Designed miniproteins, single chains, continued (5). Designs and how they scored, part 23

Each design is a single chain, and the fold is of that chain. pLDDT is the mean over its residues in the fold that is shown.

## One batch from the design tools (miniprotein)

Design m16818
Fold by ESMFold2-Fast:
Structure m16818 (fold): chain A 55 residues (1-55)
Amino acid sequence: GYFLELRRKVAEAFTKGPEEARRVQREGWEEFIKTLPDPEMQEEARAELARREAA
């Protein structure tokens, strides 16, 4: 699925450095958020991304 492929891309980007891995993860999440049909779901997904970036 989408997140399995995103996880693989993040792992590959990590070989180039943690900053690159973080960028790829963020971009992948932002693309996913754009596909969500409900604005409320989009806000929840953005909050989840922010929590993951803070951790």
Scores: mean pLDDT 77

Design m16819
Fold by ESMFold2-Fast:
Structure m16819 (fold): chain A 95 residues (1-95)
Amino acid sequence: VERLEELLAKETDPVVQHLLKAAIYAVEGKYDEAIKHLEEARKLDPSVRPQLTAAIYYLKQGKVAEALRWISKALRKLGHTEAAEEVDRLADELE
């Protein structure tokens, strides 16, 4: 998660900040905190609403790897390919 924390420290977009925090909390097993950040991102940017709705759905089921893949899809849609690739790598490690 250290690489995501480094990316978060440099991030100025509040939507992307919430997505990175959600990914970090999800990997740490803090699902309620992760879901809260996904809900805030979904309120701020309707364009990623479908991806974040899927991520929340999977986190509520404890399916962390699947949730991370949907967070990654949202990050790619927002043009944050490096962050998306790191989130996908963490999802692969959990499977």
Scores: mean pLDDT 86

Design m16820
Fold by ESMFold2-Fast:
Structure m16820 (fold): chain A 62 residues (1-62)
Amino acid sequence: GEIITSKITEVVDDHTYKIEGLKPGDIIEYEGRTYVVSKDGTITLLTPKKEGDEVTFTLITK
């Protein structure tokens, strides 16, 4: 996988976000956990985030 630093572009709710450059079906590893980007382009993270926050993750899907 590739290590990528990106930004939270949208906060949908308390733990549901859009991250710049992620597409539906992308799989990432973040802080020791695997997450899948939903069909609507959102991802649910355990850690609360704000719009503009930077996130560094490993992209597993090509």
Scores: mean pLDDT 82

Design m16821
Fold by ESMFold2-Fast:
Structure m16821 (fold): chain A 73 residues (1-73)
Amino acid sequence: SKLEEAKKLVEKGKELIKQKKYEEAIEYFTRAIELAPDSEIAAEALKNLGSAYFKLGKRYLSTQYYLKSLDLE
């Protein structure tokens, strides 16, 4: 299902965050959101996008994605 595929994309993105591959992780989280846009999985992906953008020094984008994650919860 699209939801199970989105979960796998989020787990891959989280693994990339642990490896400090932030740009690659962003691609996986973005794909997960596109696959399941109105879900708890999308909320988790948005939160992780916030963290990845923060690590890349993009503080405005980080804040925007964190706020979007709260709107889905």
Scores: mean pLDDT 86

Design m16822
Fold by ESMFold2-Fast:
Structure m16822 (fold): chain A 60 residues (1-60)
Amino acid sequence: KAQEVADRVEAGTLALLTPEQAAEYRRLWEEIGEALKNQDFEKAAEHVERYRRLLAEARA
């Protein structure tokens, strides 16, 4: 459910990104997943913040 919501938001967001930015976004998301897998919520939050900055910058 949460993943499905994230996928829908991602689809809309990716439409705003260039292919290069979309690739970087995917890589950053991979890093967030790895941090969450290790239950490193502090690092995951840091990566999420960078991810949000990337999306905001791409939209601008």
Scores: mean pLDDT 66

Design m16823
Fold by ESMFold2-Fast:
Structure m16823 (fold): chain A 56 residues (1-56)
Amino acid sequence: SEAHRLIIRGIAMKLRGIGLLFEAELTGDQELARKGQELMEKGDELLAVADELIQQ
């Protein structure tokens, strides 16, 4: 199912984003914080598309 694939990808991107945000907190690297936030937002977008597909 396309919806299942988007859920897996969305979750994976959010987990990567969380990892980068933790590294940013430890290092003070604002660029890592920005990249982590972008991955979180992209993951959320994929999960929203998957949710819409499941509801159809």
Scores: mean pLDDT 87

Design m16824
Fold by ESMFold2-Fast:
Structure m16824 (fold): chain A 68 residues (1-68)
Amino acid sequence: MKEKEEAEKELEKLEEDARAGKVTAEDLEEKAKEFEEKGLLEIAKRLRQLAVSKYVADKLREIGDELD
């Protein structure tokens, strides 16, 4: 049970680091795989969703903003 609380704290740090540009979508996917192997499937799923969002955001930044 403590592993889940520690994983949630690590997830929050990874979300903040992703917003600050300190981690890539690939880093987040690798972390998701580690948590999945540990049986923390819900945390892994949230990290995979964050990785997809980060990947899309990074690609939009690279090719320019379609809105403005």
Scores: mean pLDDT 75

Design m16825
Fold by ESMFold2-Fast:
Structure m16825 (fold): chain A 55 residues (1-55)
Amino acid sequence: SEERKKIAELIAQGKYDEAIELLEKSNDPELKEFAKQLVLGHPDKEVVEKIKSLL
């Protein structure tokens, strides 16, 4: 999915606010699960918890 690629790129660039905004707008369960898996290795626990709250 094009949206999955965009969210992955935003997270990789540290643009978490933009990635979160896209997740909120999509309301797609598959896209949200993809984002959840992507952040499992993230060092910032606060960012991980914020993304999980949107899933």
Scores: mean pLDDT 67

Design m16826
Fold by ESMFold2-Fast:
Structure m16826 (fold): chain A 95 residues (1-95)
Amino acid sequence: NRALLTAEADAQAEATLEAARETLRELRELARRVAAGDEEALAEVPRVVARAVGTMIRLSALVNFGSPEVQERAREEIERLKEAMAELDAAVAAA
């Protein structure tokens, strides 16, 4: 059923976009903690960066195969994740 397959695809896209927003919040909080001198936060950096990379790969699939609205939202989330990862990298370099 095309309608059912479309609904399932839309649900998976929304789940991926929500996971991207959660990862963005985690990256920003981690950067803030690292900048504040939290040594425990430094130990979490590789794990959180790996999760962010995985999320960006899934978002890239939405940019290639999603509806036009989903493609635009996925591009915006990729740019936000790239900015947050750069902020985290700067905080780590300053630590």
Scores: mean pLDDT 84

Design m16827
Fold by ESMFold2-Fast:
Structure m16827 (fold): chain A 58 residues (1-58)
Amino acid sequence: MKEKREELRKKAVEAAQRGDFVTAAKLYEESAKLADGEEKRFYQKMAEILREQAELDA
């Protein structure tokens, strides 16, 4: 995986683990911009789910 994309993904996971779903969703959206095909769809789906969770904690 490209270093920049890996960095964003790691930060997204760490944010989600802390319950910071707003930051996690944002980082997955940024990861999706750097990805294509199935990987992009995965990141977009994760961002969607996390945005839903963020609505409860915002």
Scores: mean pLDDT 76

Design m16828
Fold by ESMFold2-Fast:
Structure m16828 (fold): chain A 64 residues (1-64)
Amino acid sequence: SDTEILQEISRLIADYIKKLRDGTLTPAEREEVKERLRKLYRELGFSDEQIEAELARIEKAIAG
């Protein structure tokens, strides 16, 4: 269900933030998280353009 996909997205973002704060996030892990998020957003019906915009928004929110 869409609810289950949204829960998985939230879990991935939470883990990503934790690793970023802990200084343990590798470039490879960052790319794996981004690719997994792309797949999950695509399952929700997002276009590739919308997915890239959402990933940019997440990266900006985490960095700011």
Scores: mean pLDDT 82

Design m16829
Fold by ESMFold2-Fast:
Structure m16829 (fold): chain A 84 residues (1-84)
Amino acid sequence: MSKEELEREVKIAMGLIYFELAKREEDPEEALELAKKGAEIMASAGTEEAKKLAIEEALEVAEVMEERGHLEAAEELRKIAEEL
């Protein structure tokens, strides 16, 4: 594995960790910030696969927020997914 490949894998892994933290965060504002960080880091990997994964994870966090009654946070997460 090259340094460039490893840096991409690290960004993808960090993004996934942030999205997982967002799904477990009870505060919708903090969950939204964690998901934004995850999306930015993962998208910075620069591959179509990373972008697709970031979209899928952002939408999953949106569903979790919606189930908890945080409809505004869910809508903002869907907008983040659309902007990726």
Scores: mean pLDDT 85

Design m16830
Fold by ESMFold2-Fast:
Structure m16830 (fold): chain A 69 residues (1-69)
Amino acid sequence: SMELEREIKLAMARIARAVALIALKRKPSPLLEKAVELLEKAIEAYEEGNLEEAERLFKEGMELIRSTL
């Protein structure tokens, strides 16, 4: 169901944020700080049911994390 998909994506966003915070503590980076900010906004958007905005923010946050690798 779409609701279950939303719950899974919300859980994924929360996990991604936690990982980004751990990475930020080990390697301070403006890109990682921005990634955490975007993932926090994605979590908020998912909780509000704003799926299109949440997906956009999640993808942007993940792209920033990828760019630090």
Scores: mean pLDDT 85

Design m16831
Fold by ESMFold2-Fast:
Structure m16831 (fold): chain A 56 residues (1-56)
Amino acid sequence: MKEELEKKVKEMEEYLKKAKEAGKSMAEISKEVMAERAATDAAAVAEELARLAAKA
């Protein structure tokens, strides 16, 4: 789980670079990153819990 989260953080870093090149404001970039990070974390946790439940 943690290693996958670190990889997703790296992908988000790449997205930030592209968003800056597109001329998005820092406030807009922060909102998008926070929203995607929260969604990604929630999805990763939910999927891991589902895997554990399926094995039980």
Scores: mean pLDDT 70

Design m16832
Fold by ESMFold2-Fast:
Structure m16832 (fold): chain A 89 residues (1-89)
Amino acid sequence: SMADIGAALAARAATLPGVTDITTNVTGNTLTITGTAADGTPIRITIRERDGRYDITVTLGDRRLTGSAADAQGAIDLAVALLQQLLAR
């Protein structure tokens, strides 16, 4: 479920250095996770289910990365990878 994806993704995001203030919200087939990076920059992760796939958008301030996954585990793994990529820059 989107709630299960949200719980798993929030737990993994919380393990990333400096990531705080994590909240999750599920509206229909859209999951939104918000948080704050160590320097106060806002984090937003949006996962939208569409036609059996998951569209992922990760933002860190004004920076944005997107991707798509075929299943729930792939969506979680990709969202974390995209967030890590933004945090490393």
Scores: mean pLDDT 87

Design m16833
Fold by ESMFold2-Fast:
Parts: C-alpha cells; structure tokens; sequence
Structure m16833 (fold): chain A 67 residues (1-67)
C-alpha cells in the first residue's frame, strides 16, 4: 500500500494525474476504509477535470464509488 501512495505522489509531482489516480485506487483496494487515501484520490480526480480529462475523471469517480 505505501508503495502505491509513494508512486501516486511521484506522478502528481510530474503532472501525470491519470497514473496517480490509478495508484491511489490500488491503495484503496488494499485499505478501502482509509479516508485519507480516498480524499487524495478525489483530489486527483478534480485535477484530471482541471486538465480537461473529463472522461478519465468520470471513470475514476465510478471506481471510487464501487470501493
């Protein structure tokens, strides 16, 4: 789990929000009750929207709701 969070933060620092979202979702699958990781994933989804990637943001939201 910690490795997924570290990778996600690394991708965010590079502006790679799609990749970062994927790693936060993997971390949440290992600990679905972790509100901190869920909040970080939601923030990354908003960054995808700001970058104009609405379709990936919508898919990520659906994945978050299913966890």
Amino acid sequence: MEEYIKKAKEYISQGKYREATGYYLKALREDPENEEIKKLAEQTVENLRKAGDEKTARMAEAALKSL
Scores: mean pLDDT 79

Design m16834
Fold by ESMFold2-Fast:
Structure m16834 (fold): chain A 61 residues (1-61)
Amino acid sequence: GPGDLVRAVRDYTAVFPDELTLRRGELLRVLEVLPNGFLRVESLATGRVGLVPGSYVEVVG
């Protein structure tokens, strides 16, 4: 849920401009859980905010 620390489990290439491209192992903070299975996340490395599919990340801890 919102506030969770998540890690990318695989690479994801952004399809739309509001999405983030993920590299496997990247750490992100969940900002919002969308009803369509996407998450609004912030990259801890870059500070970039965008949408990613929830199936491409796992909760850390």
Scores: mean pLDDT 86

Design m16835
Fold by ESMFold2-Fast:
Structure m16835 (fold): chain A 86 residues (1-86)
Amino acid sequence: MTQEERNQLIRDKIEENRDSFLATMSRTHGISVEAVRALMAGAPARTPQERAAVASIQQMEDFYQEQIKNGENTAGYQLLLDLLRA
């Protein structure tokens, strides 16, 4: 597999997982997919539901960063962090 083919597969997987993640966060916190996307891009939380979504995203980011720091499946957790960063 070439580096270009690998990068394309990674992008496709991030896009697929991003859509699934956005839909899950939207359903879990009762906010729109657009609101989840805006919060992931660093928009300020304005409602209790948006604050709960930000807290969930932060908890996941902190967990992934801690795993990377500890040398645990660094490539996998980096992919998940890239997904969260939009």
Scores: mean pLDDT 74

Design m16836
Fold by ESMFold2-Fast:
Structure m16836 (fold): chain A 76 residues (1-76)
Amino acid sequence: KGADLYKARCAQCHGAQGEGNPALSPPVPALKGQRAEYLEAYLKDPKKIFPGTKMPEFALTPEQRKDIAAYVATLQ
């Protein structure tokens, strides 16, 4: 499930509800309001979408990226 994958891979930096973490250096942005298509593309190649990101590229399948993106898109 996208929620389980998000918790395992994303929540430590982005927060359990995608609220972000401004206390980290560099600050981690909130994910609320992002389109699922953008999130899916970003997970595939973070540095191509946002040069300078500290987010690592994860070894995810296309289905897992879609599931995570769909879950995060519900966080509004």
Scores: mean pLDDT 68

Design m16837
Fold by ESMFold2-Fast:
Structure m16837 (fold): chain A 87 residues (1-87)
Amino acid sequence: SAAAERAARAAGLAAALREAVENAKAAGASPEWIAEQLGRAIAGAAAADLEAGVEAGRRTAEYARELGLEEVGRAIEEEVERLRAAA
């Protein structure tokens, strides 16, 4: 179904962004830089499929908070809200 395919795309993107957050944190990247890179990836995905991008963004924000990156999680939540408002 279209819903299952969208869920699979959102899950795949969320998994890729999760790995990117882990690698960036391990490399000592700033929260600001991490938020900017993730925000761009989420915005690009949302441009192709708004709901998949929003879902991936929500999961990414949640995971960033689990890693103690509260500023990153908040910035991604703000970007998700901005994307929804602009649509």
Scores: mean pLDDT 85

Design m16838
Fold by ESMFold2-Fast:
Structure m16838 (fold): chain A 60 residues (1-60)
Amino acid sequence: SADAQKAAAVAAMEAHHRRELEALVEQGKLSREEAEEALAKARAVVEAMVDATLAARAAA
């Protein structure tokens, strides 16, 4: 279903962002708190982007 595809895509992108933020924390460029806030804020943007992409595919 579209909802399942959205959930999977959001989860995959969140996992990717988490990995990149962990690398920045390991390099001392970000604190753990900054990384967690960045993930929380980015999630809303990622969900909107995935929704737009799925809508475009459904319209094609």
Scores: mean pLDDT 77

Design m16839
Fold by ESMFold2-Fast:
Structure m16839 (fold): chain A 88 residues (1-88)
Amino acid sequence: MSGLPAYNAALNAIHSGDLDLARQTAETAIKSKDKYTQVYGLEALGLVYRAQGDLESAIEYYRKALELAKELGDEKTAEELEKLIEEV
């Protein structure tokens, strides 16, 4: 199954300003045995750091998510992550 539900839950938490919930959701996703869920968790954690103004950590997690997405052949997610890195 895709990690999209976990990613959407983390994004909703970020949007509502609950950065602690967003971080917890992202960290749980990163610990998943499903590599697609790990990609979304890493991207969500990057978004949490960006929301906190920690751009260095945001880029680090986007790069980790990008590397894993490329290993999985997920070109769409890789393009999205490359754009997130450029926007920081």
Scores: mean pLDDT 79

Design m16840
Fold by ESMFold2-Fast:
Structure m16840 (fold): chain A 65 residues (1-65)
Amino acid sequence: KKEIVERLRELTEKAAELGMKQSELFRKAVETGGDEDYVKEAEEVAKQLEETSLEIRKLREELLA
């Protein structure tokens, strides 16, 4: 189970980084008057956040088993 705990830590750190990146991208989209490239990149980061959250959830279930 130590490997699962380490993986959870890594994914949690990754999720935090992705969240900060998404916030920066939305801020830049506003600053540029709604630049679609920044909005699109923020949406791509949001998908990565969703995938990371799903993996965290799965690993937490494995840890509890």
Scores: mean pLDDT 81

Design m16841
Fold by ESMFold2-Fast:
Structure m16841 (fold): chain A 76 residues (1-76)
Amino acid sequence: MEELKKEAVELARKMAEAVAAGDLETAEEYARKAEELLKKALELAEKAGDEEAKKEAREAVATEVARGGAAYAARA
């Protein structure tokens, strides 16, 4: 499970870099992959009762959403 979460976080970082570069198509591709892996990691954490892993997964999602929102607002 930890490997899936780490992989999802890494994809989220690549998404942020793509957004910064103005490559929104690549950013969306990485975002989809990151969300899919994070969903699997979160499901496994819930099934195992691992509250710490669940918290980390939620924080990673929140960070990704916040960055996306900030990038969009910066264009206003």
Scores: mean pLDDT 67

Design m16843
Fold by ESMFold2-Fast:
Structure m16843 (fold): chain A 74 residues (1-74)
Amino acid sequence: HMEKELEKQKEIDELVKKAEEGFRKNRLPSLSDEQLEEIVEAIRTMLEALHLIEEYKDDPEKVMKAIEERVKKA
């Protein structure tokens, strides 16, 4: 079962990295590096807590919506 946990963690890492790069390209001229780091941490925590790795692979809009909500609260 440890192998499945490692696979999930790797998928989360890849999704977080891809989201960060996409967010940098499309939204970030006015965002600070500190705010970006906070958003990335929130995404990671959310993906882990929700156990929605499979759904997030198919629905990046959910990730984007959660990012926007986090920025709004900041």
Scores: mean pLDDT 63

Design m16844
Fold by ESMFold2-Fast:
Structure m16844 (fold): chain A 93 residues (1-93)
Amino acid sequence: MKEEINEIDTKVYKKLVEEKRWDDLRLGSELVRLAETDPEAAVQRAEEILKEAKSKGDKIREALAQTVLAIAYYRLGDEEKAEEWIKKAKELL
């Protein structure tokens, strides 16, 4: 699970760098830190970003939000939800 989270996180990072999406790179770093320090707040914030990304058809930002949800649920000990979000992020990457 941790290895799979690292894989999707790395793939999102590479896509953001390749597209020069520096604001999204900064956002991603902030959300990953939030998921580590306050995973419940990270879930709420990532769900808001996911909804916005889906409405705009922004698949990279959608994958970023799904990756943050996977990290946050993993930190909360909800392995079933973490695995669900890992699968969804992999499908977009």
Scores: mean pLDDT 86

Design m16845
Fold by ESMFold2-Fast:
Structure m16845 (fold): chain A 63 residues (1-63)
Amino acid sequence: SEEERKKRLEEFKEQIDRYLPKQAAERGLTPEEAERLKQRILDIYEHLVNGDLERARALAEAA
């Protein structure tokens, strides 16, 4: 359902905010690069959760 999708997206955002800073630091990313990566990951996940596999794949390829 739509409510379940929103909940999954919120839970995923919490996980990204928890773990992404460490991953970004290990990769030597700047704060701007880390923020762009975060936004891209969230956009990909949002499309996956909505069943838009083609757009999710296109965004992942651009990353």
Scores: mean pLDDT 77

Design m16846
Fold by ESMFold2-Fast:
Structure m16846 (fold): chain A 73 residues (1-73)
Amino acid sequence: PLTVPPALSDEQMWQALVQAFRTLAKVLGLSDEQIEEILSKIKTLSELSEAVNILADAVLKGVSPEEVYEKLK
């Protein structure tokens, strides 16, 4: 029992989601500049969670990084 998700603060959840976003985006082939631009536009945990879900779905379906960037920008 290393981590209990309900015990995470909003700040801890934000940091975890940012890391997940960066990891998935790099796997997909987005540049560091594209990643930073998308992240700069995200203001809420809900928006960040949705962006992570979009990237995860794109990785599973083999969607191009350009198509994902256009959808998220």
Scores: mean pLDDT 78

Design m16847
Fold by ESMFold2-Fast:
Structure m16847 (fold): chain A 66 residues (1-66)
Amino acid sequence: SRAEMARELAQLTGLSLEEAETALDVAIRHGGDPEAAARALKERLPHLSDQQARAAAEAAAILLGL
């Protein structure tokens, strides 16, 4: 389920569940482009570093099979 993927992403990246749900949402929207997903994630969660946003976008894409 989406909630189970968010929990796994949070454990992999150190993000909160809410942050992980946001990362999954932006990864789905930008599925072919992890750099664009990372940029969109940082716009929604500006407290994340560029490295954290990129790592979260890449991990979300892997979990989603993108």
Scores: mean pLDDT 83

Design m16849
Fold by ESMFold2-Fast:
Structure m16849 (fold): chain A 71 residues (1-71)
Amino acid sequence: SEIEELEKEIRKLAKELGMSEEEIEELIRAAREGDADTVDRLLVKAYLRSQDPEKTEKLGKLAKELIELTK
C-alpha cells in the first residue's frame, strides 16, 4: 500500500539520520495521529544528531505526507 511504502522510506531515511528504533516508531505513530508537534521535535533532534539539513528536510516532507494520507 502507499502508506506501507511511505513508512518504509521514512524508516530507511530516519536510520540514516541516526534515529533509534524507538524514535522511528514514535515518529511514525505521531505522523499517523497528526501530532505535528511531536514530529517537529523528533526532526529537530535528528538534525542536531546528524548535522544533515538536506536529509532532515526530506524526512520532514515524508512525515507530512504520511500525516495527509492518514487524515
Scores: mean pLDDT 86

Design m16850
Fold by ESMFold2-Fast:
Structure m16850 (fold): chain A 58 residues (1-58)
Amino acid sequence: SNEEQARKALEKAEEALKKGEYAAALTGAHEAIRLAPDNEEIQKRAREIIEKAREGSR
């Protein structure tokens, strides 16, 4: 399902974030938002990844 694909994208984004791969983390988080726009938990997790990636890239 699109939600399963979104959760996989979030996991890859979280791994990228932990490695300092901020561009990959942003790509994965945005992909999760695109795949599951109405899922509040996925949206929240993706926004948290985006926030942390933006802070880490400064």
Scores: mean pLDDT 85

Design m16851
Fold by ESMFold2-Fast:
Structure m16851 (fold): chain A 85 residues (1-85)
Amino acid sequence: SKEAIDARVKNLLIAAIDAFRDDPEFVAKLQEMLDRMDKEPVTKEDIEELLALFDEAIERSTDPEKKRFAEQMKAELERLLAELD
């Protein structure tokens, strides 16, 4: 259901905020998206925006563990994007 997708995206954002606590610019953008999700359902454009934000975080990070985490989050987002069709 769309409600289940919304919950999965929200949980992913919460996990990413915790994992990337040392990247305040990335965390601020993720927090803005969480705030929007309390008012509006998740859209395909929201997921595409998240994918772009994770690409930026991967480019900035020098930590291989964080890069792996971001790649795993991207894979989950791509699966969720497919489920919205």
Scores: mean pLDDT 82

Design m16852
Fold by ESMFold2-Fast:
Structure m16852 (fold): chain A 92 residues (1-92)
Amino acid sequence: MEELEKRRKELVENFETAALQAYLEGMSKEEILKALETAARIVGERLRAQGVDPETAERFVEELLKAGKEAIDRASKLTPEQVAAEVARRVG
């Protein structure tokens, strides 16, 4: 449970950062969401393969998608320079 919780937090941050990077690179919201949905599905399948129960895996996938969607919605209200600064802070 603690290891899964840590992994969830790390993946949420990765999904947010990936969404912001894709937005900064000029991808449409729809293209970004489709890519995130594919990645989240793969994560969910891997969790189930590792013995995580279907309900927990699905909740995990939903949290990753929500994080990505919220990052894009936030980015749409910022300048490209502000988005670039946030990405730089996240990746070092």
Scores: mean pLDDT 81

Design m16853
Fold by ESMFold2-Fast:
Formats: sequence, structure tokens, C-alpha cells
Structure m16853 (fold): chain A 72 residues (1-72)
Amino acid sequence: DEVEELLRETERRLREAAERGDVLEVIRIAEEAKAELYRIAEEAGDPELGFEALDRVSELMAEAVERARAIA
């Protein structure tokens, strides 16, 4: 599933950026993932396809931001 693969890769990238204390990169990664989810939903012709995944990206971003701030 393209959405599941994107979420797994996004979680990995967010974790790596957070481990470096790079808050701006965490935000950039999350915004890129959201943009890609919108693209997937548009191509599938189903605007609701990415809805739950968008919420998950927001949760992952919030966790990564907290982790990055603890390091920085």
C-alpha cells in the first residue's frame, strides 16, 4: 500500500531528523509527507483516501518536534 509505505518512510525520516535536533527538518518532512498524501488521494480520485493518514503524520510530527527540542 503506497500510503502505508509513505507513513513508514515518514516515521523513519522524522525519527532521524529528531535525533539530530533539527526541528525545521522535522516540519519540512511532515509537510512533504502531507503533500504526497494529497497527490496520492487526487490520483486515486478519492479525496478521503489520505484523511486518516494525514492525522497520523501530524501525530508523528508532534512527537518528533518534542524529541528534537529535548536534544536542541
Scores: mean pLDDT 79

Design m16854
Fold by ESMFold2-Fast:
Structure m16854 (fold): chain A 72 residues (1-72)
Amino acid sequence: SALEEAKKLIEEALKKAKEMVEKGESVGEAIRLISSEETRAIDRFGEYKKFVEELGEEAKKEVEEYAKELEE
């Protein structure tokens, strides 16, 4: 389904963003990757814009928390 495809795109973006942070890349660059993929998902699945935006916000927060845990 379109919702499942949108979710998969954001989940893949989150996985890549976490790998970037693990390798010492900036949290800002990792968040930018998620935002880019969120924009692409919204363009493809416009009728689910709010759902995709919510997934993107959750993913960005998860990356920020993950980066903090790596520095603790």
Scores: mean pLDDT 82

Design m16855
Fold by ESMFold2-Fast:
Order: C-alpha cells, then sequence, then structure tokens
Structure m16855 (fold): chain A 83 residues (1-83)
C-alpha cells in the first residue's frame, strides 16, 4: 500500500537522521549535512506518497506546498554546507 511505502521511507529518513547525528558528534559536519540532505529527500518522497491518497483538487495544492518546503530545506542545507 502507499501508506506502507511511506512508512518505509520515513524509517529510512530517520536512519539517515541518526547517521547525521553521529557524524555531528564525531565533528564531521560535512557528512552530517550530506546525511540530512538524504533524510530530507526520503521524507519528501514519503510525503508525496501520502499526498497521492488525497482527492485530486487537494493533491495539487499539497504537492505545491511540499515542493516549496523541500526547496527551502535544500537551499538552507546547501548554504550551511558553505559555513
Amino acid sequence: SLMEQARKLYEEAKKKGDEAAKAEKEGDYKTAIEKLKEALKLAAEAHRLLIETFPEEKKEEALEKLEKEVKEGEEYLKKKEKE
């Protein structure tokens, strides 16, 4: 089901987040950012699968909002990678 696929992707995203936290503790900031980017992409894909269960008129609105939020997150992480 789409819900099970979304759950699996959220679990993968959490795993990447845990890897990022470990890298931060080790002082590997670059690896931490890379893992956070991977987590964001996986969580976004999971969210897109959930939106697929929405009525058609709500689907476009939800996808536009998700795309904007993901873009902002990616831009933020890219900027922090330069710091």
Scores: mean pLDDT 83

